# Ledger of designs, part 45: designed miniproteins, single chains

Each design is a single chain, and the fold is of that chain. pLDDT is the mean over its residues in the fold that is shown.

## One batch from the design tools (miniprotein)

Design m1538
Fold by ESMFold2-Fast:
Structure m1538 (fold): chain A 87 residues (1-87)
Amino acid sequence: MEEKLRELAEELIRASTTLDVESLKEYIKEKVKEVLGLELDDEQASLIVEAVRGLALGVDELAELLKILKEKGFEAFKERLEELRAR
C-alpha cells in the first residue's frame, strides 16, 4: 500500500506541472478513486490541488497526506493540510 501511495503522489505531482486546475481536479478524482477507492467531491479535490500545486508538497509529504485520507478520512486529511500550511 505504501508503494501505491508513493506512486499516486508522484503521478499527482507530475500532473500538477502539466494540467490546468480543472483538468487536475478531474485527474485527482479519477486516480484517487482508482488507487484508494474513494469518491471525492469538488471541494475535496480542490484541497488536493492546493497540496500538490499551492503548497508544492514533496512525494513523501503527499504520500503521508494520502495515507491519512485513506486510513482516517477527510477530516484528518484537512487537519494535516492545515498543519502543513503553517510551515
Scores: mean pLDDT 81

Design m1539
Fold by ESMFold2-Fast:
Structure m1539 (fold): chain A 81 residues (1-81)
Amino acid sequence: SMEEIERAKRELVVGVATGDDEAIVRATVFLLEHDEEALREALREIKRRFGEAGVEYVVETLRRAGLEEAAERVERIGREL
């Protein structure tokens, strides 16, 4: 639902702000599976608030969780922003 997508976008941004690795993983995986455009919007917000380091933090968090394919997808999206 749109409500679940908007919640996941907020969870991802807050996760980056607070260093909540589990929230970052959960929200990113949900957005990759359900709405990649919403993930792009959340990553633009992260880049706006925290710079490129914020997007890099999401990528590294996914890699630490063993989610290499998800990390590569986020890194590719981040380069297009």
Scores: mean pLDDT 91

Design m1540
Fold by ESMFold2-Fast:
Structure m1540 (fold): chain A 67 residues (1-67)
Amino acid sequence: GDRGAIGLGRDLAMKNYGVGGGTGTASEQVALSLVDQGLSAVEAGEDMLKNGNSRTGKGMLEGAKKE
């Protein structure tokens, strides 16, 4: 996969989830908790993105379709 697409998708997810339309403190806290709890899932997701795995890739592509 594209490095820019992976980085951009991740950044957009953090911004969209964290900011959530101007006031996203709760969203940011939830995102941090999910990342902390699912650190292994995040690492697995990154590995899957490198391989272009359809399961994680489709999630990223669905997000990218909006941008």
Scores: mean pLDDT 53

Design m1541
Fold by ESMFold2-Fast:
Order: structure tokens, then sequence, then C-alpha cells
Structure m1541 (fold): chain A 87 residues (1-87)
């Protein structure tokens, strides 16, 4: 599912990202996946999951804009943990 794909991409990003340049490149893959997952959750009536996926995308984008690698990884880890608990 799009939600499982978003989780897999978040987990891969957490395992591989070591710089803000890598985080910026990963954001290009993560944002479309999070949008697709949020749309699937919304269509299923899971507004809490949709809100989590949407806010995760926003927070990852802000972390990259602020060049804050630690915040990027913290946001990704928190989202992956919460998604794992919901799936």
Amino acid sequence: SPVEEALALLEEAIATVRSIEEARAWLKRLLPALVRAAQEAERAGDLELSALLTSTGVNLRIAVEEEDLETFLAVARRAAERLRALL
C-alpha cells in the first residue's frame, strides 16, 4: 500500500542519510510517497493517519530548509515508529 511504501522509504532514509545534501535528495522521494499515503488514509476515513503523514512531510521539508540534519532524522524516526505502531 502507499502507507507501507512511505514507511519503507522513511526507514531506508533513516538508515542511509548522513548529510543534509542526502536528506534533500531523499526529500524528493519521501514527499510524493507521503502525499500518496496521506491521500489513501483520507479516502479510507483515517484522518489521524492522514494528518500524521501530512505533518511529517511538512516537518521534513522545514528541517531540510533549515539545514538541520538532526531534526530531519528525528522527524523521520518518530514518523516511522508511529506508522509501525498503527500498521
Scores: mean pLDDT 90

Design m1542
Fold by ESMFold2-Fast:
Structure m1542 (fold): chain A 81 residues (1-81)
Amino acid sequence: SLADEFSPEELARLKEQFDFLDTDGDGTISREELRKKLFGDAPDLWVDLWIRKYDKNGDGTIDFDEFLEFVKDERARLAAA
């Protein structure tokens, strides 16, 4: 699990961010919630590309582990800059 790459404090903070996006509290963020909360008026193509990058189980939703993959990619991008 990617959770082992984060401190307990970082993990707790990231879980709070994830829970804010997960309106239903079911442990996943739907495609529609991603569009509404993260992409706003962005084209469906942007949502599709983002999901394809992080949705490793192919169900069209983002769970917490997939969200941590996004955070890991952001850390790598910032470290490479």
Scores: mean pLDDT 72

Design m1543
Fold by ESMFold2-Fast:
Structure m1543 (fold): chain A 89 residues (1-89)
Amino acid sequence: MLSPEMYEALVSDDELLGLLGALPEEEWERALEDISVLSKEQALRYLKSRVEAPDYERIPEVRAFLESLLDPSLKVPPAVQELRDAVLA
């Protein structure tokens, strides 16, 4: 769902992370889905329309949330993971 390119763009931009962190946690999934199809400029404008100011203190929480969405190796189907484990053994 979250592309590696979008993840790198988000984690390298403290303003984007801070703006996302200023949203309630229940809105993070929806906001991420909305910005995933937008350019960086459009994403910043969208987030600024929803929050008054970025919350930089919540950046570590937002990063943890993004990491939970990005790890494709942890999101493989169990059958595929079993095959990988067998090959790597």
Scores: mean pLDDT 69

Design m1544
Fold by ESMFold2-Fast:
Structure m1544 (fold): chain A 94 residues (1-94)
Amino acid sequence: TSPLDLAFGKTVKTIFDTAMGIRRKHRFDKEAQKLADEAIKEANKAGLALSDGDYDTAIEHLRKAAEIISKVDPESAKIIEKQIEEVERLLKKS
């Protein structure tokens, strides 16, 4: 398993785990539930693009998920953004 593939997988998992955390913490907030579901959809799209070797599309969907999460959980969004920066750093060295 390559460092790049590990970094992508870790970022997708962090987005999924964060969105599930938002759903648990804000279970009666319909807008937060909607945003969490949208972030999960973006993470799934990133995973599909990664499976196809489309790294640019995968990064775009990771960025969209981070932006969505930032509206509910800005601290977790910053963690995701740092993980995306590491993905971009590794991609440039490939």
Scores: mean pLDDT 87

Design m1545
Fold by ESMFold2-Fast:
Structure m1545 (fold): chain A 78 residues (1-78)
Amino acid sequence: MDALIEQLRKNLPSSAKIERLDDHRIRISFPNGGYVELEVEGDKVTIISLAGVSKEQLQTILDAVSEIFTVVPKIELK
């Protein structure tokens, strides 16, 4: 978890807020009100919720995740 938070801090702009919700979940919030929630279990990362994020913001998050974890094929919502 901490390695993912550090990687996200490197890849995201300083205006983005990263919150640890619990030992397995984080929320990334953007100044425009958009957010992404991720669940981490072992080597798996799942997007459990997202709203109001641009394609570019989502891609930045996915790139950071893939540097730390093996991306599960169903990381995208739909």
Scores: mean pLDDT 73

Design m1546
Fold by ESMFold2-Fast:
Structure m1546 (fold): chain A 93 residues (1-93)
Amino acid sequence: LNNLGSVYFSQGRLDEAVDMYKRALEIGNDVEKATALNNLGNVYFSQGRLDEARKMYEQALEIRTKTLGEFHPDSLQTSVNLGLLDIKVALEK
């Protein structure tokens, strides 16, 4: 589901990507749910839905930090995504 969602996202098929990531949230383990949340955040970020993107990234980071640790590459990726979102919000204000 996460891999299929990423294919749809790369094709600009944002609604189908969201559907696949939401399905991954329903049936995945904690790691798969965190991946789905991070990817859903990326979709919302690309749509300019910055408040929704932030909520998704924050949830993904919480799960990844608890399950993988603060310095895991996946946790760091989500932290970078939050930082980029904060920069985008600051530039648009």
Scores: mean pLDDT 80

Design m1547
Fold by ESMFold2-Fast:
Order: C-alpha cells, then structure tokens, then sequence
Structure m1547 (fold): chain A 72 residues (1-72)
C-alpha cells in the first residue's frame, strides 16, 4: 500500500543524494501516483526533493506509487 510506496520513494531519494522525511516521501509517492506513475513524473518528484535517480529507479518508484493508489 501507500506505506510501502513511501519507503521505496524514501530509499530512492536517499540513494539519489537527498535525505527526506517520511512526510516528503509520502507526498511524493501520492503525487507520482496522481500523475499516472510514469518515470517522468517520478524523476520530477525526486528532483524537487533534491535527488537524482536513474531511469530504472524512477520506473520502479513510479510503479510502486501507482500500485499503492490502486490498492488504497
């Protein structure tokens, strides 16, 4: 659910060079899901958090966020 997506987003942001709060990661996960869970939406959300992530990480985070929205 949303908690799993939040943890994935938080871990990806940390890997991308930014320490983010649970609140920031949760908002990012929700926003990515609202944008359709695309890699582009994920990369934009990570950039806003100060993180740079690979296409693979952006894709994975986007899919997790979208799945969380569908299962909430």
Amino acid sequence: GLEAATEIVKAAARYGGSEVTDEQARKAALRIAESGGTPEAAREAFKEMGATVSDEVAYTAGQAALAARQSA
Scores: mean pLDDT 79

Design m1548
Fold by ESMFold2-Fast:
Structure m1548 (fold): chain A 60 residues (1-60)
Amino acid sequence: SALEEARGFGDLLAASIKRNNSGEKGIQTALDSWREMGLKLGVPQEEIDAMVARVRAEIA
């Protein structure tokens, strides 16, 4: 499902951000791009917000 695919992508995104030592602007740009894509795929806003929060927590 789109939700499961978005969740998996979020995990990969968090790992990529950690590995690449992305600065705050790069992190925010990546999360904004994922958010826009998730909305286009029909993922609920609540699930998108939860994923963004999870990625932020994992990279801290």
Scores: mean pLDDT 75

Design m1549
Fold by ESMFold2-Fast:
Structure m1549 (fold): chain A 65 residues (1-65)
Amino acid sequence: SEELAREVARITGLSLEQAREVVEFAERTGDSTAAGALLMSRYGVSAEAAERAGRLLEERLGLRP
């Protein structure tokens, strides 16, 4: 959702457009670990910020930890 993308952008420092791509990826795959890896490898997000965003995605989308 747009709200979730805004929260991810705030945590990671990504643009809203980039954050939307990450949220859509997490929704499509159902995998917060893969989303965290994408944040670090593609977008250069720190491990700490990627973990925070991953936890948020798990909570909001009902994904496995």
Scores: mean pLDDT 84

Design m1550
Fold by ESMFold2-Fast:
Structure m1550 (fold): chain A 85 residues (1-85)
Amino acid sequence: MALELARKAVEYASRGELKEAAEYIEKAMESDDITGEVASLITAAMLIMAINAKDEEGKEALKRMVEAVRKDMERKGLPRLPLSL
């Protein structure tokens, strides 16, 4: 379920495990059951990744995830959420 995947993304991001966080964000985005709550959790995970991204590699991973989420949501006709990054 997308909700469970999004929650795990937040957990990994909080621990500074940015690669794992990105993988769970991508898995959540591939789900057809993306709700506003799931989108909010994905946004939270990306914000936590931004705080923990101390080097250029981590920052590039975050930029890639933000753009992927934005395009996927736009493609699925979901409401545009403000990205507070």
Scores: mean pLDDT 70

Design m1551
Fold by ESMFold2-Fast:
Structure m1551 (fold): chain A 81 residues (1-81)
Amino acid sequence: SMTQEQLRAAVDLLMSALRSYLPEEELAEYRARLYQAIDDQDWAGLIALVEELLARARERGAPERVVAFIEDFLAAVRKLA
C-alpha cells in the first residue's frame, strides 16, 4: 500500500500530467483538496476527488496515457479504503 508521502508525490505527478488539459487555478484547487484528504486520511473523499478528476480529464480530452495514470492512481487509493 502507498504511504502518505507516496500519495502526495503521485498527486504532484498527476497535476503535472493534467497541466495541458485543465486550467492552472482549477489544478491548484484539486491539489489542495487531494492533499487535505490525504492528510486527514479521508480515503472516501480521496477516491471521490480522483473519480471527479478522471471525469474532468476525459471531458477535457486528455490522452489515453494520462487517463490510464489516473485510473491506476484510483485503483491504488481504493486499496486504502
Scores: mean pLDDT 87

Design m1552
Fold by ESMFold2-Fast:
Structure m1552 (fold): chain A 86 residues (1-86)
Amino acid sequence: SKEIEELIKRFEELYKEVIELGLELLKTETDKEKILRVIGLILRAIGIYLDVQRLLKTETDEKKLIEKLKEAIKELEEILKELKSL
């Protein structure tokens, strides 16, 4: 499905942006509470990535796969927004 391929590409681009921004923040941040928040957001993004990788290998229902990919993208967008606010 072209829609699934486009959603996977968007998900991978967002995941990369989250990890790159999170790691950049960890290089420069000195506030312990902010460091712990950044680490928590990175770990959440990694968890979402692993869930999506499992989903792509196991889910045979295209409609469910699309819905779950859209949910994962939304969660990564929320994580990215929170990282940008730090």
Scores: mean pLDDT 90

Design m1553
Fold by ESMFold2-Fast:
Structure m1553 (fold): chain A 71 residues (1-71)
Amino acid sequence: AEYVLIQVSSVSPINVDKVKAIATAFGAKGFSAVTQSSNGKYDMLIEVPASNAEALANALRQEGYEVKVAP
């Protein structure tokens, strides 16, 4: 697929827009599952071009987020 999913775990509510802004800079077009976790944080699924997925994952990891790239 041209797009892949990146899962970002345990995003504080104040940082959701920051994560979306970073993802958008890497060509993300979808934020399919932003849900409130039991600890008051969000788990986000982000659709991003496959060619940019690793660069976005590394950028988010540098910000301190837990990130998985999925097909």
Scores: mean pLDDT 78

Design m1554
Fold by ESMFold2-Fast:
Structure m1554 (fold): chain A 118 residues (1-118)
Amino acid sequence: SEKKLAEEAAELAKKALEYAKKALEGDTSSIDKAKEYTIKALELLKKVPSLSEEEKKDIEEAIAALKDPSLSTDQQINAILNAAAYVLVLSGKILGDESLEKEAYEWLKEAVEKVAAK
């Protein structure tokens, strides 16, 4: 079920964002969990048959970026935040749930505020 894949991807993305928030607050041990949940969310979303070729390519590029072992801590956090927010936006479109897009923007706003405070 396309809807079920999008619902599960959104839940995993929200978990990823919670771990990313902990990493931004200084708990770098949360990065691996944030990355794991984000990759799982993207892999589920990639299985949605109604996705455009551009959306599928964006998902594959996000997964590749997250798997890059050369990324610094800050680069990993940025990749996770962008990818998890993208999962929420795209899941919201699939589900017809505009609240997921609004939630994604609130997560990105909080992340920008935490980075600016450092």
Scores: mean pLDDT 84

Design m1555
Fold by ESMFold2-Fast:
Structure m1555 (fold): chain A 106 residues (1-106)
Amino acid sequence: GPPARARLRVKVTEDANGNITVEVELEVEPGARLRLLSVNAAKLDGTYSIGFVLEADEPLLLDIEVEYNGKVARGSLLVPPGRATVGVTFDEKGNLLGVVAERVAP
């Protein structure tokens, strides 16, 4: 059959003092197993980057929505089985500049 599906929403808010709040919502289809292990966020000169580490039991299609201080980007990627690092980089208009998913060695 088709690969199982999941949806990940990550919202990052940074205040004027550099304090970061991260909100995460993860929805996984029945029979699939996906865990979010970590989230990291950075901004530089109108560019926003959100990185996260995922662990999946089998390959699945992940729909992603990432938000940094009200700037939103969306995409989809195939997550490999095992542990993977995913990075999403976007501009102030929500244009995706890069999406990378890489398997982490055990």
Scores: mean pLDDT 78

Design m1556
Fold by ESMFold2-Fast:
Parts: C-alpha cells; structure tokens; sequence
Structure m1556 (fold): chain A 75 residues (1-75)
C-alpha cells in the first residue's frame, strides 16, 4: 500500500469517527484502520468523554495523524 493510500484510509476512518453515533459504530470504524494504537486509544477516550478537542489526548497523536484529524474535522 502506498503512503497516499494509507493517508486516504486514515482520513476516511477519521471522517467515520466524527459521524459515529455510538461507541459500537466508532469501534467498527477503527477496525482494520492504519491508525496507530495510541491514536486509536486517544480517539476512543475522547469519544467516551464527548470532547474531540481535548488537548491532552490530541497531544498523543503523531503530527501526521493530528494534521489528518484537523482535515477530517473540516468536512
């Protein structure tokens, strides 16, 4: 898989996360994603807290994953 294909899959996963209505949908969106385990854990915790702008969890994302997160959030 090319770096561009990995980037697009990460972006698609992040968009699905913002559209998730419940934890089950969120977990399914994360299955098979190329996101790091740290990013996945941070996203699940932020979703459970109802706050996707938590700076503590956002700081755990890699610079690449953070950039994609901001891009997905723009819709």
Amino acid sequence: MTPEEIRQKKLETLKKIFEAKNLKDLVKALEGSPLSPQTIAALIKMFKAGNFDDPEYLAKLSPEDRELYEEAKKE
Scores: mean pLDDT 74

Design m1557
Fold by ESMFold2-Fast:
Structure m1557 (fold): chain A 95 residues (1-95)
Amino acid sequence: SLEDEIQSIIDAAKASKSLSDKMSLLGAGLNLLKNAIENKSLSLEVAKKLIERLIEIARELLADPSASEHAKEQVQQLIKELEELLKEIEEEEKK
């Protein structure tokens, strides 16, 4: 399922020891979630849960002392996009 695919990306991101691999996996998860929300292929509850898990991993990357300023800026942009998706879901839930 799409939920299982995104969860596998989350699990792979958590297990990765490479900052660049973690960032690539987070970006892949974001793109799948954007498409899933647009196509209504995930429930809002499931999408929200997956977004919150991706934000948690991205915030851990910001705390990584080996991350360059450029990498931190990319992670901050990724968090912003995930938070914007979360807001869209919360607005849909109010309808």
Scores: mean pLDDT 84

Design m1558
Fold by ESMFold2-Fast:
Structure m1558 (fold): chain A 91 residues (1-91)
Amino acid sequence: MEKAKKAIELLEKAIAEPDPEEAKKLLAEAAKLFLEMDEEEKKEFLRFLFELEKKVNPELTKEDEEEIIKKIEENWELFEEALKKGIEKIE
């Protein structure tokens, strides 16, 4: 539970962060937490992610939900890429 919330916070900060180096560190931290998550924690992460999206888009439609799913898939690819390429830069 706590890991899922922390990963969401880090993801949100990374997306909002204008400095590429700082965004990279935040993504790497979120990726590490995500990889440490159990199946239950990953489900919690998804629910928190949907709630986060609802807060910025309070009137979600079916089309909006499809867009959110795509964002989740894209963010997970970014997490994996950040982990792979960030290994050397995380230190």
Scores: mean pLDDT 65

Design m1559
Fold by ESMFold2-Fast:
Structure m1559 (fold): chain A 100 residues (1-100)
Amino acid sequence: SEELIQDAKDQIELFKDIVIKAVESKMPKEEIIKIIEGGVKRLIEWFSKHLDPETTKKINEELEEWKKELIELVKEGKLTVEKVKELSEKLIKKVEEILS
């Protein structure tokens, strides 16, 4: 439904903003990684409550890819605000495609 897609986008956007603030604040890499891991875990739990198992599996695969890409960039010292926005927008489009 349109409401479910909007709620899903809002959840991802809220987490994107948390990661952006952590990057802007120049938090230690270990703390940024914990924020990313915790946020993805919460998103997986949210989708699992609102979606059927097959759709949940597809979205969880996209969330795990997003998590892996963000964490690798943190480890390399290459995670920027612009890159968080880019990867989060890509995730949102994939989630919209899966839910449509």
Scores: mean pLDDT 88

Design m1560
Fold by ESMFold2-Fast:
Parts: C-alpha cells; structure tokens; sequence
Structure m1560 (fold): chain A 86 residues (1-86)
C-alpha cells in the first residue's frame, strides 16, 4: 500500500496531471492509502484520458515483466520506493 501523497508525487514525476479528486476516487476507505489494485486502475484511466498510454504501459509492463499478470506486494513496494528516490 502507498499513501495518497506518494501516489501524487509519482504521477507528477511522470509528468501526468491529475486532480486530487481523481486520486481520492481510488481511496475506497478514505484512509489516505492506495492499494496496488487501485493504483493500477488509476494508471489505466490516466492512460485513456491523457493519451499517455505508452508511458503508462511501460510502467504496467515493469510491474508484470514475466507476463504472468501477477504483481506481488513486495515488488509493488520496491517499485514505489524506487520511483520516489530523487
């Protein structure tokens, strides 16, 4: 799980413009935490809305390098930590 603030920083680092309301829509519990599944759903929506499918697809492929369709919580956490390093 990642925080809403971490998600916003990741999207800004990718050059994706998203509103706080769009991020809040994926916080089903209202606790400020975004699950792996919610994060992937948000990326899919942004790809369609912004026409940045190539950038989003590259990230989704990074989450699924073996084509199995499975992303572990450990792989997700490491990916988020790496993206947040500046």
Amino acid sequence: MITKEELKKILEKMGIKVTDEEIDAFDSNGDGKITKEEFLQLLARIAKKEGKEDEVSKIQDLFNPDGSGKITDEEFKKFIEELLKK
Scores: mean pLDDT 66

Design m1561
Fold by ESMFold2-Fast:
Structure m1561 (fold): chain A 80 residues (1-80)
Amino acid sequence: KKELVERAKKLLKEAGSLNPNLTEEQIEEAIEALEKLAPRMTKEELEALVERLEEAKKNKDAAGAEAIAQALIDGAEALK
């Protein structure tokens, strides 16, 4: 599980570097959101997240990467 979280964090940072619509602040916020969500996520959910991020990277899907980052932020906000 820890390895999946670290892989997802690396993929988010890479998405930010390749996508000018994703600011450093948004990437940091998405990573913080992931850290808050990860204890409540199953291994399968983390694997699915990594797969989605890897697919967005492979396809150069900027909008998909933005949607994933925003979904993480929204998910962490919903925990309040």
Scores: mean pLDDT 78

Design m1562
Fold by ESMFold2-Fast:
Structure m1562 (fold): chain A 96 residues (1-96)
Amino acid sequence: MLAEIREALIAAGVAPEKAEALVALIEQGLVDPRRLLHGVALMLGLPIGDDVLEMFRNPAILAELARLLNEHSAGEVAIIAESELAMELIKKAVGL
């Protein structure tokens, strides 16, 4: 899992140090890769997949995640994804 995530991010143009920072947060349990990918998919208006590795192989999801990681810290990207998930939950709760 972690090696495949690292390799996919680097192949998508993420700087190795930024890919390692995200992988370290996932390894420490501070970032859930499923929630991260679901948040990015929601930002793009894409369907949420059941397989985390398959979602990392989606070129649109991977490209957007790479863009975010090149512009933000790994922790900031995780917060952005969680904010999208929270907003979607609120929209469903209020009928939007």
Scores: mean pLDDT 79

Design m1563
Fold by ESMFold2-Fast:
Structure m1563 (fold): chain A 84 residues (1-84)
Amino acid sequence: GSVEGVAGAVKGLQKLAEEGGADVKVEGNTVTVTVRGDGAAFGAALGIAQSLEERGDATYKVEGDTITITAKAGAEEVAKLKQT
């Protein structure tokens, strides 16, 4: 899979966080995105998570009204994400 594609998806999910209902964390080479409560944001995040998992770029979990997406990114992409 593409590391740039993962970074782009995470940036889209950061937009959802700014509008409400998502949280983004970067730890080393791991990016974790949590989306909860809002049906539209939840549906969008689920679609992104399923697409990334099919590509082998991320994994996801659904727990009640919360979806957690975990992705691996390269060092350059992690640095770029940490700057925002």
Scores: mean pLDDT 66

Design m1564
Fold by ESMFold2-Fast:
Structure m1564 (fold): chain A 71 residues (1-71)
Amino acid sequence: VKESLDKLIEAAKAGNKEEAVKYARDLTRKLMEEGKINLALIVGPVLIKAAEDGDFEKVIEMAEYLKKLIE
C-alpha cells in the first residue's frame, strides 16, 4: 500500500494522468486485499475520479492523508 501511495503521489506531481489513474486503481485494490474494504469503497472512487479529471492537487492531498492513516 505505501509503495502504491508513493507512486501515486509521484505520478500526480509529474502531471501524469495515465500513471495517476493506474496507481489510484492499484491502491484501491490493495486496500480491499488488506481488508480495508470500507476505506477502499469510500476513498477509491473519489481518488480515481480526481486522477481521471487531472485534479492532481486533490490526488496528492488524499494520498498524503491516507499515508498518515495507514502508517
Scores: mean pLDDT 79

Design m1565
Fold by ESMFold2-Fast:
Structure m1565 (fold): chain A 65 residues (1-65)
Amino acid sequence: MDLTVESILEAAKNPEDPRFVFSNKEDATFYSEDLGVNVSSKDFIEALKEYGDVISEAAKIINPP
């Protein structure tokens, strides 16, 4: 599963699906599993290393400081 700022923001805007409201990589991994995406922890961690900044930036937009 590819995580982008746009996909996270769209999910967060859906009042029936707040699962994308998160603040760290651990939460993002949990959401991937909750969505029924069969991704191994190793493969997902490698993806998060590349998309960590995207996840962090989306979280700031959803929950501004």
Scores: mean pLDDT 47

Design m1566
Fold by ESMFold2-Fast:
Structure m1566 (fold): chain A 60 residues (1-60)
Amino acid sequence: SPEIDKIIEEYKKKVQELADEYRRRLAAATPEQQPTVRKEFLKKAKEISDEYFKKLEEAK
């Protein structure tokens, strides 16, 4: 369905944007900051994933 296709496409864009931001932030971080950066982005990735599955469930 067009609605489901839109949800999937938005999810892909958010995941790619997060991955690009993560690489940039991690490259700029000191070794001491890197664990915090990783934890922050793991949390953001989970939030994006949870929202994606919620939207898919609501669209069906």
Scores: mean pLDDT 86

Design m1567
Fold by ESMFold2-Fast:
Structure m1567 (fold): chain A 68 residues (1-68)
Amino acid sequence: MDELLEEAREEIERTFEQVRDASPDERKRLWLQLANKIEEKISSLSPEEQKEFFDQFSRMVEEQAARQ
């Protein structure tokens, strides 16, 4: 779990850096790529672990957005 959350944090930070200079269409694409990567990473987790992951992921996105 912690390893997946750390990888997700890195992907979120990278995506925020990329979207800062991106066009609206490119931003949509980058967010979709992030969503797909996260979905793949959690596909092996139990439903309870997936819920915990999504709760943490939402907090990470909010934290990163607040830093902008």
Scores: mean pLDDT 77

Design m1568
Fold by ESMFold2-Fast:
Parts: sequence; structure tokens; C-alpha cells
Structure m1568 (fold): chain A 76 residues (1-76)
Amino acid sequence: SIVDEAVAALRARDFAAALRHAEKIFASPEAEELRRQLVAALQREFPQVTPADAAAILAAPDAETFVHAALTVLRE
């Protein structure tokens, strides 16, 4: 799934790949649901993603801001 591809790119710290997948998610008619699924997947896989971090990532206005916020948390 596109969510799994985005998680894999974020896990690899591959900004370019993560951005490509995030842009597809944000352009999707299901963008809100896919963004929630992506953030939920990050919370399940990465213990450093707190509920506050998840809320901040989910609030990102665009794909680039979303990926920067996610990678910042994952580098902690």
C-alpha cells in the first residue's frame, strides 16, 4: 500500500522517497484517512513517536512539512 511505502521510506530516512509517497497521499481523495493511517503506523512501529508528536505530524499543511516533521521525530 502507499502507506506501507511511505513508512518504509521514513524508516530508511529517505527524504526524497518519503516526499514522493507523501505527495501522492496528500493528492489522494482519501488524503485525510491515509494521513491518519500513516501516523498510526508510525506510532505502532516507532516508540519515540508520542501522541503529541503524532498530532503535530498529522496537522502538517502539506507533504513536505509532514515528511520534515516525521523525520525530525524519528531522528530522536
Scores: mean pLDDT 85

Design m1569
Fold by ESMFold2-Fast:
Structure m1569 (fold): chain A 84 residues (1-84)
Amino acid sequence: SALEEEGLEQLERFEASLDELKEYINSLSKEELKEKAKDILAGIERGLEELKKLKEAYPEVAERIEELEERLLALKEEFLERLK
């Protein structure tokens, strides 16, 4: 369906952005992570809100969106652990 195709395209873009964010975070020193922590956490929160909206708009791909939500939450937890 057109909604499923559109949803998959949006998910592909989000997944690419998530991969870029993970690589970016992994490229930073501990000091840079601390300085950028507020902005990174705000970015993750915005990503979670975007996924929530995508799930509401494209329920046909909700399972794939939930997998991305889990990945983003795991990234948040890993990031918070690195700040300790």
Scores: mean pLDDT 84

Design m1570
Fold by ESMFold2-Fast:
Structure m1570 (fold): chain A 59 residues (1-59)
Amino acid sequence: GAEEKARKIAEETYAYAKSLGKDLSREDLFKYAMTLLKLGYSEEEALAILKDLVERGLL
């Protein structure tokens, strides 16, 4: 379900942020992922959005 997708997005975003020297909250990333999925974004789109926000320093 959406929760399983959100956990996957959160873990992939967390790993990406860590590769850039950032230590982000997994729980906050899960909440952001859930919000994006609720807004109608796909798993791939939600992941891309969160990675972009990390790269831009907005997370």
Scores: mean pLDDT 90

Design m1571
Fold by ESMFold2-Fast:
Structure m1571 (fold): chain A 58 residues (1-58)
Amino acid sequence: MDEEELRRMGERAVADAAKTSEAAARAVRQAYEDSLRRGLSADEAERRMVAAYLEAAS
């Protein structure tokens, strides 16, 4: 199911980002929660989480 898949992907992405920094984890979590709130596709949510991670890790 798309929502369950997005939740699993988002939780994994937040956990992976946390290994880099707390700021990166927070940024990825924000993008993931915003994607859920807006009902975005898993592909769009993934792109937003990656963008948030790269911005926070810069």
Scores: mean pLDDT 80

Design m1572
Fold by ESMFold2-Fast:
Order: C-alpha cells, then sequence, then structure tokens
Structure m1572 (fold): chain A 92 residues (1-92)
C-alpha cells in the first residue's frame, strides 16, 4: 500500500493548494466577483474532502506521529474552510 511519506507529501501539497485558493477567493471578494468566488469555494470544498480522505488514510497507519500529522493538517484545513465561509457571508 502507499508509503506514509507519500501520503504526508500529498497532504502538504493539498494544503498549499488550499492556501492558493484562499488568496484567489480574497481577490474575488475585493473585486465583488460573486461568480468567480462561487467557483473557487466549490473547488475549496472538493479539496477539503480530499484532505479528509488522505488524513484518514494516514491516521489508519497506526503510527502515533502519522496520527498527529493528520490531526494538525485537518485543523489547518478546518481553519481555512472557516475563513472561506466568513468571506462567503461578506458577499450576501
Amino acid sequence: MSPIEQLKKKLEELLEEMDRLMEKMREAVERGDEEEFKKLIEEMRELYEEIKKIANQLASSGNKESILFAMKALLRAMSIETEAWLLEKQLE
């Protein structure tokens, strides 16, 4: 099955993609571009689901360090999603 280090690397890459989407969402809000924001938030939500799947695979390894890594990644992803939700409310 997949090596733990490959799962960690993929999880880091997905979190970096969340950060990039967050920057684009802030720019869309500043421009008042509701159509672009709706597209970006859907991409963000899909990315968050993928992060949860990878984090669950990593946690299922039974390694304490991998479980802690997965927990930290999920907390970071939840924080970004919360900020995205607050930005969505600014467009209402």
Scores: mean pLDDT 84

